# Ledger of designs, part 52: designed miniproteins, single chains

Each design is a single chain, and the fold is of that chain. pLDDT is the mean over its residues in the fold that is shown.

## One batch from the design tools (miniprotein)

Design m1800
Fold by ESMFold2-Fast:
Structure m1800 (fold): chain A 64 residues (1-64)
Amino acid sequence: PERRVVTEEKVLPKYDEEEAQRMRDELIARLEAEGWRVLSASVTFEKEGDKYRLTVTALVERAP
């Protein structure tokens, strides 16, 4: 089966776990709507000055 890694990034003015969860859930829903099976999804925060870089990464597999 074909596998792909999908990554999305967003810069936030503060640490916001609720926004991170929302972004993760939206990415998963979008990928599943496109026919991908989401095998895993992770969220990372990196502090950049007074802001935070939020990265959401999903490992997907082509649906049969």
Scores: mean pLDDT 83

Design m1801
Fold by ESMFold2-Fast:
Structure m1801 (fold): chain A 91 residues (1-91)
Amino acid sequence: MEEKKRKAEMIRLVAELLRKLLSDEATDEFIEEVEERLLKLAETEEEKEGIRRFMESARKELNNSPYTEEQKEFLLASLEPLLEEDLAQLE
């Protein structure tokens, strides 16, 4: 797989995870699926360790998130155009 396509897929998975977490649609099963897919895309042990630490922190922080529904909607709307620009730059 080309490096640019690999990184674009990783960014897409992280963005999808964030969208579902902010919209309260994320399940433990979905979080585990995203982690597994990110680990399959990782090429180095450093990347794999970083992913595992990030996912553990995300589970702990987001389960205790103080964000209101209005704040979550604002964050989701703000992320969408930035993600599209990042994906276009990497592809």
Scores: mean pLDDT 65

Design m1802
Fold by ESMFold2-Fast:
Structure m1802 (fold): chain A 64 residues (1-64)
Amino acid sequence: SPTDQLVENIRRHLDHLRSTVSREDFEDFVKRIKRRLQQMQQEGRISQEQLNAVLSLIDEKLKE
């Protein structure tokens, strides 16, 4: 599905960032990505389902 493709693409990007940048930089990138995604959903550019799926992934990656 488009949601699964979006989640998989963001998962790979986050995994790459986590392996290449400091913990502090990673957390800062994640915070900026979350804000951008929330704004895109408010503008109707992504669905609520897509936003929820990506936010769940982000929360999981932050707990690692």
Scores: mean pLDDT 82

Design m1803
Fold by ESMFold2-Fast:
Structure m1803 (fold): chain A 76 residues (1-76)
Amino acid sequence: SEKEIIDEYVKKAREEMRRALEAGQGVDAIAQAATKALNEVAKKTSYEGMVEAGRKISELAQEYLDEARRRRAAAA
């Protein structure tokens, strides 16, 4: 189902963002993980599915980007 595809790519995006954060790869790697997941969902879902996936992936990306920025600021 479309929900299963969305859930799969959100999970994959979260794992890629987590690894990027823990590896200290910075905001670019987190943004790339989000873009990759959105592109894959766009190929496999309807417009409504893309909107829902976009919301979830954007929320996830914002969380990891904010954490990456906090860690960078603390290191400076």
Scores: mean pLDDT 82

Design m1804
Fold by ESMFold2-Fast:
Structure m1804 (fold): chain A 62 residues (1-62)
Amino acid sequence: GRTLLLDSLTQQALDLETDRRGKILDLDDKHAVVEFDDGSVVEAEIVSRNSFGVAQARVLKE
């Protein structure tokens, strides 16, 4: 799946393959929901997190 970069400090999301930017709507330890600036909503699986509020996620559904 496509890779998202999620920053919980700014509530920002970036799709690394499409360069779409978005907002984190929901974030838990395993999953995230992101709304991109084009209005699309994406569900993603958390692959890794650092201690500074940044997570890497893989798109499951959009």
Scores: mean pLDDT 79

Design m1805
Fold by ESMFold2-Fast:
Structure m1805 (fold): chain A 65 residues (1-65)
Amino acid sequence: SELEKAKEEALKELEKNKDYIEKVEFTGNKITIYIKKKSFMDEASVAMVEIHLIVLGLEATIEVV
């Protein structure tokens, strides 16, 4: 399905930033990404990830833990 393909592509994209990511959760077309507080992931990089996920048709939420 289109949603399954979008989820797979999202996970491939997130692999590039895996060292900054604590976990990822999916609820339907919604994706929540938990970023490690001490990782100091750059704000522009966070925004780029969010935009990329939205382009894939997913509703993206980013939380710091």
Scores: mean pLDDT 78

Design m1806
Fold by ESMFold2-Fast:
Structure m1806 (fold): chain A 79 residues (1-79)
Amino acid sequence: MSVDEAFEKLKKLLEEKAGRPVSDEEMEKFFGAYLILSSDTSDTTEEEQVLAAIRAGGLPEIEVDEELIELVKKVLGLG
């Protein structure tokens, strides 16, 4: 899967889980927060890092599953 395909799928999945459109500004805040949190070597799981980034990005409470985590990792070239 290309980075562009992963980004589009991630945005779509976030919109489906949130039940509303997700803006480009919200996506930028989400990725910025995730990059900061994922650089921390504390005892946090990938799921906890994604959840914290969702909150920091101003997105509503969204269920974090393996598909969401894998799409985030693919978009950022992490994995």
Scores: mean pLDDT 76

Design m1807
Fold by ESMFold2-Fast:
Structure m1807 (fold): chain A 80 residues (1-80)
Amino acid sequence: SAIDLSEEEYQALLERAGELLARMEAVLAQAKANLSDEEVLRLMQQLYALVRELVERFKAGELDDAVLAELLGRVEELGA
């Protein structure tokens, strides 16, 4: 498979972090509509770092409610 996550792992991640991922997509879409290309690229870099941390924590079995709340807070700050 060309996917890094199995179907079961992907579904589990969506159940745990679906709201966070959807909020990241919404923030990026709003930025693309309202900000310069340079500002969008900076936001994409910051969101990519958060997604990478999310996946690493999930694979390590460390993705708890406190980590999810912290990551969601960081996404909301980027969308402010």
Scores: mean pLDDT 79

Design m1808
Fold by ESMFold2-Fast:
Structure m1808 (fold): chain A 83 residues (1-83)
Amino acid sequence: IKLVERGKPIPQSVLDKIPLEAQIEASMYFMEAGVYSSQGDYDAAIESLEKAYDILEKAAPDADKPKIQEARDSDIAQIEKAK
């Protein structure tokens, strides 16, 4: 569950192109980031977000990787703002 405001989301059309296995693996790190941010451990939350987005970026088509990078940068900025 999102406890901190999230940045620009990955478009659904991009997510639909990513294998379910990669989405599940990334979702575990997104949940972990949510837990860390709720505990005030923003550095660990950012590390977990970077891992989640790295998994999605590697699994996505090359044309869609910039959209995932934009979502990652935006999401990390929201965690930094929450300090």
Scores: mean pLDDT 77

Design m1809
Fold by ESMFold2-Fast:
Structure m1809 (fold): chain A 95 residues (1-95)
Amino acid sequence: SREEEDRRLDKVVRELMKKADKNKDGTLSFEELLKIYEELTGRRLSEEEREWFREKFKEADKNKDGTLSFEEAVEVVKAMVDRLERRMQEEAALQ
């Protein structure tokens, strides 16, 4: 049930976003999204991953205000999780 997994991930991401949104404005900065991703994965991002994350953040920032709504932030975090999952699968295939 991929849809159930996606719904569970959405719920977890939104709870983490509310925790990270310290100014309570309903938007997230790039740094706040990094904290959410680090909590989801249990690790810090490499320089390569941070650059990729910045590009995804810019793509999702449709109003060009330097922040993301919760809906836009969910899409970026899900993309980051998908990238991590693919990398783990690639590493497993090399072993």
Scores: mean pLDDT 71

Design m1810
Fold by ESMFold2-Fast:
Structure m1810 (fold): chain A 79 residues (1-79)
Amino acid sequence: SLPELLERVGGILREYGVSDKGISHALTTLAVSLLLGYSPERSAQTVRWNVKTLEGDKLSDEQLDEIEARILELLLEHA
């Protein structure tokens, strides 16, 4: 279900130290992307850009790559 998917994505973001506010924004962005019919790849990229914009000074490009890849894996499991 969408709520279960969002909880799992939130868990990933928490592992990388994204703030509760950052997680809230990222999950809203993901939900909107999925409701608009974005592909799994596009949805994962959109979340990455959202996290980079809000938390980019705290996260390396390698960490952002890992976040995008892990979110994509979850989205493909639910496609």
Scores: mean pLDDT 86

Design m1811
Fold by ESMFold2-Fast:
Structure m1811 (fold): chain A 87 residues (1-87)
Amino acid sequence: SAAAIRAAAEAVAAEAAARLDELAPEVTESEAEIRAAAEATLASADIPAEQRAALVEAITAAGAAARARDREALREAVARIAEVAIA
């Protein structure tokens, strides 16, 4: 169910946020570089353009939050990815 997917994504987001100090040094890309990588990865995805754009922004926000070591923003961004993916 959509609720189960959101719950699983929130649990993964919480774990990622808890481990952020270990993971953050590996996220060296700028917001623009993260956005470009997300756009390239999703370019061939067979999904509506609006959903693709929303996923790009959510992924970009997650990467930026990880780089900034913002646990709350990372949790929210990962939850947003799940929300958009099941829409």
Scores: mean pLDDT 71

Design m1812
Fold by ESMFold2-Fast:
Structure m1812 (fold): chain A 88 residues (1-88)
Amino acid sequence: KEELLKYLEEAIERLRELAREGDAEGAYEEGVEALKYVLNNTEDKEVINAAIGGILRLIGLVLDGASAEEIAREAIESLEYIKELIEK
C-alpha cells in the first residue's frame, strides 16, 4: 500500500522534528495519530497488534513524564516496525 508507506515515512520525519524541538505533547499527538491512521487502513492482524501496542506504550510514556525524545523514539520504532510488516 503505497499511500500508507508514504504516510508513515512523513510521520516518522515529523516525529524527528518534534523530538529536536522538545515538544513532548506534539510527539505524543503525532505518534498516536499516525498509529490510528494505520489502524484505519489495515486488516492485517500483526499490523493491528503492532499499532495498538505502540499506542499503549506512548500512553505509558506520557503518564511517566517521558521526554519528547523518548516519546518520539518509541513512536518512530513502532512506525518503522509497522513498515517492515507491510513490506515483509
Scores: mean pLDDT 86

Design m1813
Fold by ESMFold2-Fast:
Structure m1813 (fold): chain A 59 residues (1-59)
Amino acid sequence: LREELEKYARENGLSERSVEEALNFVEAFEKAFNIELSEEQALRIAKTIAELNDRFEKA
């Protein structure tokens, strides 16, 4: 998950902070809802959060 997200971030010009915040969001989400996401589901959510965070950071 982390390695794939970091690679995606490098390819799309996303910040290291956006990567860390996305990973923290996924972990908090799983704990809050007592749910275990598949690696594919977690990666899709993390990519979306990283992109949104990067856009808000630039705005």
Scores: mean pLDDT 78

Design m1814
Fold by ESMFold2-Fast:
Structure m1814 (fold): chain A 61 residues (1-61)
Amino acid sequence: MTELLVPASVSDAAGAALLNAGVKIVASERVDSETVRLVVPAEQAEKAVAILSRFGPVEVL
């Protein structure tokens, strides 16, 4: 599994884009007021990062 940190302000739109592209979201958790942690399968991580990068900075854990 790969953990991705994304800005909370774009998390809904980013999550919808991931699902529309066929990326499985295993978990979604609010880390703080500004950040959401998304968990995706490792085999989909590169695709997820490419999609999320359109919305803002993405940190890969």
Scores: mean pLDDT 82

Design m1815
Fold by ESMFold2-Fast:
Structure m1815 (fold): chain A 97 residues (1-97)
Amino acid sequence: SVWEKVLEFEKELAEKLEEEADEELKKRIKLIEEVAKDDEIVQNRLKAMLYLANYADDETHEAIEEPYIKFAEDPENQPLLEKIEEAMRKIREKIAK
């Protein structure tokens, strides 16, 4: 399942982010955990996105691109994508203060 592969990959990247994060990114991790405190899947997605933006090499980006497209095209994943968007909105509101 593309779902299972994406969730496992995002969990691995989230763990890597927590290990490698500097003080500024640690503040972002805390904000993610506050906004999505009861949702491990949303936390892992947002943490994985930060890892991809700050640390991931081209090979890692290429490896995730097609699975992410297929994940986003699946209607069953829309409720999760809506939760991720809502969490990102709340994070933006807190940063703007």
Scores: mean pLDDT 79

Design m1816
Fold by ESMFold2-Fast:
Structure m1816 (fold): chain A 84 residues (1-84)
Amino acid sequence: AKVELLVDVPGGVLVISEGNIVGVDGTSITIETKDAENFKVGDKVKLYYDGKEVTATVTEVTKDSIKLSGLPEGVTLDTEFLAK
């Protein structure tokens, strides 16, 4: 499902990428995104699920995907995280 990725920037929070959940591993998810190379291991990113803020940590980065940890249990491939 669709995920909008947010990061803390000087002056606030910015939606910097959009992706799809391609893997779930407990409280970690793998998101396929075109902007994966803009992320670094250890970065904190914010996601919104129906307007509720969730903070996750980037644990792995590839050319086309990132892995995030620190998400609620019960997230599935069908879960949507949309900023608003």
Scores: mean pLDDT 71

Design m1817
Fold by ESMFold2-Fast:
Structure m1817 (fold): chain A 67 residues (1-67)
Amino acid sequence: MEPLSKKEAMILLELFENPEGLTLRELAERVGVSQSTVSRHLKKLSKDPLVEISKDEKGRYKISVKL
């Protein structure tokens, strides 16, 4: 597994703190990056077999971790 970058760790933390889910815009604003940057990090994180990221009907991203 590749180590998490600071921005990827911040995205994971925001998702854990907001179990109801966050949109790309909300994640971008909270982490201080563009929506395209958040989208790229989410795609990279979803390749980790211990991380599951889902998107709801309202466009909010949610996380679960398999330990």
Scores: mean pLDDT 75

Design m1818
Fold by ESMFold2-Fast:
Structure m1818 (fold): chain A 62 residues (1-62)
Amino acid sequence: SSPTAEELANNAKAGLEAVGKKVASVEILDETTAKITLAETGKVYTLTPENSDEVGVEAILE
């Protein structure tokens, strides 16, 4: 089964915080779509089951 938006957001936030990145906000848009905003850059990432791994790598590298 596909991960939920809450699972995607929680996993992304935990991964980012584990490498020292600060998350400013998390927004749940629907059952499988979430937004994460990084505190230092203000950059917003949209998380879906299809792209969550790629987005996580990009956010860590900022």
Scores: mean pLDDT 74

Design m1819
Fold by ESMFold2-Fast:
Structure m1819 (fold): chain A 93 residues (1-93)
Amino acid sequence: MEQRRLHLELETELAMLQMQLSVLKLTIEKNPEASKEELEELIKELERLIEELERLLRRMEEAGAPQDLLEAAREAIREAEELKRELEEKLKK
């Protein structure tokens, strides 16, 4: 029943992944003229981030993390998937 340390570690991991997402969002916004190679690299980084967030969400669910943490993780996944979709649309042009 001593889950405080686990919840803190999960919250810390989520915060780090959210920071990585914010950095990627800023990089995309500052590079509207990104080359095809740069777009492909950003898509690959977003795919990696989504995979890490999905693994973290599963760990959070298994650990019985608070609803707020679960919702924050799901929101981060949605934002990353939306960014990936926007970049994929740019590659088709």
Scores: mean pLDDT 83

Design m1820
Fold by ESMFold2-Fast:
Structure m1820 (fold): chain A 74 residues (1-74)
Amino acid sequence: LPSNAEIAAILDEAWPSLDEAERRTALINLAGLPRLEELKKNKAPVSEVEKLRAELEALPLEELERRAREVLAA
């Protein structure tokens, strides 16, 4: 389970050393976190996890940042 410390490392400690692609990957992982946990809890098939990842990869950066902020606020 990703912790607040892991999120802090990505956003505060690791962020300045990340390139644009790495930052986007970190935001995708954060934005997808609640849905990924729901899918794992419900033992959803791998295809649902892959669909979620593809959907997140298609999102603009602004939408990923919005979703990541919602995850941090929860």
Scores: mean pLDDT 72

Design m1821
Fold by ESMFold2-Fast:
Structure m1821 (fold): chain A 55 residues (1-55)
Amino acid sequence: MKDQYSQLGQQFGLDVAKSQGLSEEEQQQMAKSGGVVGSLVPDNRATAKEIGAAL
C-alpha cells in the first residue's frame, strides 16, 4: 500500500523535472524525494492528497 504512494511521488517528481527541462541528475533527485515522502504516508487518503498537493 505505501509503495503505491512512493511510486506516485516518484512519477510526479520525474514529470515535473522533465517539464522544467532539468538535467537527468536533477530528475532523479526529484523522483527520489517524491518517493521518500510518499513512502512515509500511512494508508490514509486525506494524507495522500496533502502530499500530492505539496509535491
Scores: mean pLDDT 63

Design m1822
Fold by ESMFold2-Fast:
Order: sequence, then C-alpha cells, then structure tokens
Structure m1822 (fold): chain A 89 residues (1-89)
Amino acid sequence: SMLDEFRELLEKAVEAAKAGDLESALEALRRAREIALSMPKEDYPEVLKLLGEASKKLVPENVKNPTEVQKKVLDELKRIALEILEKSS
C-alpha cells in the first residue's frame, strides 16, 4: 500500500540520518512527501502520526546534542507535517 511505502521511506530516512548520510535521508523524505501528498485526506491522520514517530526515533526528547544531519532531517519532517496539516484544513 502507499502507506506501507511511506512508512518504509521514513524508516530509510531515519537510518540514513543516523548514519550521517544527509543526501540519502533527504531523497527518501522527498519521495515520502510525494506519496503523502498523493494520498486521500482520510489517511492524513496516520501520515501525521508516522511523521511524529519518525521524528521521535530520529531525535528522542531527552537528546541534548543532535547532529547537524539529524537537525536538518528533523526540520524536513516538520515541513512535510506542516504541508499535510495545511491540506487537512
């Protein structure tokens, strides 16, 4: 399903970011964004949930010193979430 592919791309982005591979992480998020924006609005709550879960896996709330790559990927996850929220309105 599109939701399964979206989840797999988020997992790939988080793994790439933890490995310091910004280019692979951002490419995975670019593809994830395209899939999310093509999904019906009924799926947006689950898309937002998965984006939030990916953000927490990438930078847990108690982490004081995230890497620059982790910060950039987290910012991109937040941007995608904001686009989905805007389209949900």
Scores: mean pLDDT 86

Design m1823
Fold by ESMFold2-Fast:
Formats: sequence, structure tokens, C-alpha cells
Structure m1823 (fold): chain A 73 residues (1-73)
Amino acid sequence: MKVEVTDRPASEELKKRFKEKYKELKKLSDVGLTDEEVEKILELMNQETVEGHIEQLELSIEYAKKLQERKAK
């Protein structure tokens, strides 16, 4: 297998996943960028950068959900 590290733009599927995760986090934390600002940032990010940010968003969402579950006792 040939492994080339290329600065390729993020796929549409990856961009959609990022937007969905970001919207979920925003609903839980009431912080962050508007949908339009997120789209502008996604146009500037390569695939690897978007993947890394999705992982961070997933961790933040899990943390926020656990906090809400504790409050819902």
C-alpha cells in the first residue's frame, strides 16, 4: 500500500458529520459558532483537521450528556 500524506479537502460526509456533532454540542452547552460560521471554517480545514475536531466534539458531547444526566435525578 502507498501511504501519501496529502492536504486533501474534507469530504461532504465528513463535513456533515462535523456539523451534526457541533449542533448537538451547541444544544447541550449553549456555546459556540453559528451554522454559517461553521460552514466557513469547514471550507478552510483539510480532512485530517476535521476528523480531529470531530473526535474532540464527540468527547465534549459525551461529557455534556453525562452532566445533564446527573442534573435530571
Scores: mean pLDDT 71

Design m1824
Fold by ESMFold2-Fast:
Structure m1824 (fold): chain A 60 residues (1-60)
Amino acid sequence: MPPPRVDLTGLSLEQVEAVLVELARQRSEAWAAGAPQEVLDALEAQVTDASRRAQELLAA
């Protein structure tokens, strides 16, 4: 099952960075467990969303 999406809109930069670390850990675990590509793609999409949010906060 793909992981639920995290709401990034209320998070600080530190919290977004913590989410990025956690998503990277989950992706590594999913890869090691032989998870389907759709699960890996879902985690990658969340990493992209969190990275974009971190960039927005840094630009503010």
Scores: mean pLDDT 77

Design m1825
Fold by ESMFold2-Fast:
Structure m1825 (fold): chain A 70 residues (1-70)
Amino acid sequence: MLTPFEQSGVDTLVEDVKDKSLEEQERAIEEFKRTVKTLYRLQGYSDEEAEERAERIAKVVRERLEEVRK
């Protein structure tokens, strides 16, 4: 389950890139993943835990984009 903040971030990213090329979507997801990982590290999570959380959120974004893309 995502927090309201995480869900908002996912929804915003999906809405922003859903009509863009697949390459642009992947670049946006990778940048989002890096941002999320940095935020988790700043919140006191270990690098390993931050990576796992960022990967899980990135997977949710990819799944949402797969559902809405043409």
Scores: mean pLDDT 77

Design m1826
Fold by ESMFold2-Fast:
Structure m1826 (fold): chain A 65 residues (1-65)
Amino acid sequence: SMMEKVEEAYKRAKEEALKRGESERIAELIGQKAGIEKARELGLISQELADEGLEVIDEQIERLK
């Protein structure tokens, strides 16, 4: 299903971030970002909603560095 593809993108990105030595918190945010990008790619959410969500997550990641 499309939802399973979104979940797989999230999980893969999070696992890769952890493997690179990112903290659990930053890895979680990277995973969420990948999930949003996949949901937009699959047409499950609008470009406007995706852009808003990605901006919020990017700000959170920068704050944690």
Scores: mean pLDDT 89

Design m1827
Fold by ESMFold2-Fast:
Structure m1827 (fold): chain A 61 residues (1-61)
Amino acid sequence: SMMDEFLAEFRALLEAGASRAELVRFVARKVAEMEAAGASPDEIGEFLQEVGRLYAEHLAA
């Protein structure tokens, strides 16, 4: 799915050592792409929840 692809890209950015500013810009751009593709608020919320989970796990490692 589009969300799975975006989450995989986000994980790759975390592994590459992307800055917080780069991660924020990435997430904002992907949310805009999801909205343009007709994603529901619930789908966007699920994406943002998973982004937050991955980021928290990365910081804890």
Scores: mean pLDDT 88

Design m1828
Fold by ESMFold2-Fast:
Structure m1828 (fold): chain A 85 residues (1-85)
Amino acid sequence: SKKEKEALEKAKELLDLINQLSLGKIAIPISLEDLLKKTDELIKELEKLINSTPNPSSELIETLKQLKEKRELLRKTIEALKAMQ
């Protein structure tokens, strides 16, 4: 569906951005807090798509799993940075 394609494209872009952050690249155009919010919103979008689909694609399921793992990494990173302030 168009919604699945759009959600997967957003997820791929977001996963790439999170990977760039983990590599310490300087040119990240978003705060970690905003990135976490976008990740949470996209997780909810993908969960709704999976719940509305009787046979969800393996790509959709795996992408959701990856986003949840990266969401937890972002949360821990934000907590660590706040502890240093």
Scores: mean pLDDT 77

Design m1829
Fold by ESMFold2-Fast:
Structure m1829 (fold): chain A 73 residues (1-73)
Amino acid sequence: MQDIALEARNLAMRYGGVRTPNPSLAYRVTKEKLLELGVSEEDAEAVAKALGGGGILPNDEGVRAMAEYLKKV
């Protein structure tokens, strides 16, 4: 019902994510790190697309916060 990818994107920014002009880098890094933390392929894909589209590169703390959120929804 809620856009979980948008909420995860907001968590990435809250934890010091940086803007990048490279959406492919933001997409790739986000997806790889979320999958490594045990997030499902579907949720990792949705969040990676949201961060890639927003040009947001998350830091390690932001990725952990997003993974924790996604495991609770």
Scores: mean pLDDT 77

Design m1830
Fold by ESMFold2-Fast:
Structure m1830 (fold): chain A 100 residues (1-100)
Amino acid sequence: MSVTVVNANSVTFSNGLTLTFSVSGDDITVTFSDGSQVTLKPNQIAEHKNLKFAVYNIDSNNKALIVYDKSTGTVEAFLIDSSSGSITKINPDEAVSKSM
């Protein structure tokens, strides 16, 4: 999948899928454009439709969200501000350290 728009707490993909993110304590609720929801907990993997989600606490203010599309094999990474719920796209390659 390819990200086309990132706006405050939402991400739109090239296929028209929109995900909206809401932070509640340690949990992130992902709302899909069809109204379905999945709740992400720290250090747990959640699956919904063809998407696999992982969320990690970086610090008290920031969470990392990894989204894997099982149908295309693509990975997208996001930084979520826990206080505002704001989401920013980050490069997933920055998270991949190859041992030389």
Scores: mean pLDDT 71

Design m1831
Fold by ESMFold2-Fast:
Structure m1831 (fold): chain A 100 residues (1-100)
Amino acid sequence: SIDQQITITLAQMLASSGVRTLVENKIRQGKPISQSDIDDLEQALRRVQESRSQLQALQAANSSQLTPEQQQAVNQTLARLQRTEEELRETLEKAKRLYE
């Protein structure tokens, strides 16, 4: 269901934000950035992008069956995903500069 996909998406977004926070904390503390940190950020970004695509596809397929409240929840979740993607890209670029 759309509600289940929103829940899954929010959980994946939270996990991806956790990865970002760990790397940002390493940068703040002057700890060395590893290839593993870069890989984790790239994987987190891919998962967020996949979740966005899946949620958009479900929204398109079920548009006539969604309540106004469900439509609003999807749109709010998509907006949060875009912000999370932007934040992950910013952290990834910083991590790559420090690793190279």
Scores: mean pLDDT 87

Design m1832
Fold by ESMFold2-Fast:
Structure m1832 (fold): chain A 76 residues (1-76)
Amino acid sequence: GKKLLEDVIKALKESKDKASQYVGEALEARIKGEPEEKIEELILKAAEERAKELNIDDLEVVKEGIETLIDKWLEE
């Protein structure tokens, strides 16, 4: 429900890791109906930070994972 989604966004934005912060911002932007271009930029930034943290070279796989997670949270 909406309350759970708001709690998730808050937890992500208050996280110590930059990837989670960007995921929270992307999720919030999507809920607010911000332009898809802005949302894609935030998802890309989240993927770049996550790939860096995990030392993963395949940025596209990380980006796809983040997009899937965001879509799943929006279905709740």
Scores: mean pLDDT 80

Design m1833
Fold by ESMFold2-Fast:
Structure m1833 (fold): chain A 64 residues (1-64)
Amino acid sequence: PKKEWTGEEVLEKLKEFAETLGLDLEEHFRSLAVLGFDFPEELLDESKPLIENAELIAEYLNSL
């Protein structure tokens, strides 16, 4: 079944993924978003907090 994502769920999944790989979430957010969710890195906004970028990823996933 198609899962509806929230920004908080995306952020928690990225934290879990970062911990599994031994990476810092903030340092590697872009790479983790691409690898974990196939998210286009050019859509990430580095001026925004991680939760706002996680919300963008959630919107992207919910649009698929």
Scores: mean pLDDT 78

Design m1834
Fold by ESMFold2-Fast:
Structure m1834 (fold): chain A 67 residues (1-67)
Amino acid sequence: SMKEELEKRIAEFEERMKQATTVEERNQVLDEFVAFLKEAKEKGIPEQQLKEAAERISDMEIEWNKR
């Protein structure tokens, strides 16, 4: 389903954020995530699901910045 595919993709981005050890690696993951959200929005994925995805990755970025 679209929800399962979205969840899988978000989990992959979360894992990549955990593995990022440099600012450059983190920025690459974030740039790809922003591009993914733009494509998902254009494909008609519901705004609520996109918001939840953005919040999850935003939380990961906040945690990364505390390193």
Scores: mean pLDDT 80

Design m1835
Fold by ESMFold2-Fast:
Structure m1835 (fold): chain A 82 residues (1-82)
Amino acid sequence: MDDDIITALLIIEFAIAKKYNDAQGLLEVAKRAVEIADKLSKENLKTLLEAVRDGANFARQLGDTESAKGLEEAAKELEKKI
């Protein structure tokens, strides 16, 4: 069940990046989610979209406007796949 495993791993990577206040790490994980979006179920895409949107808000709270903009762009790309 590769789709569910990949989604779970990406969610764990988002959690790790947030724990370490790593806005660039959040963006890297979001970009990987976009790259594999065509392989994911609609349910898992929605889960990742929520995580990416949360990541964008978190990056803005850290003052990392560049990473926040990249995360907002990644969210739009994921939304197109849903």
Scores: mean pLDDT 87

Design m1836
Fold by ESMFold2-Fast:
Structure m1836 (fold): chain A 63 residues (1-63)
Amino acid sequence: SSIDLDLIAEELSLVIPSVSAEEIKKRIEDYLAGKKTVKNITEGLNLSPTEEFLLRIAVLNLK
């Protein structure tokens, strides 16, 4: 089964409203492709500590 990254990004953008679904999807794709680590997936995004944590645990659960 393929992971629906569009749906995941849309759901995450509702929880992290400061970031667009398109940007979240791009960050997840870069992470899955090995272009970004869990440490730098939030790079350049103005996130609260809670939002940063939520994005990191969400992408870790995709592998």
Scores: mean pLDDT 79

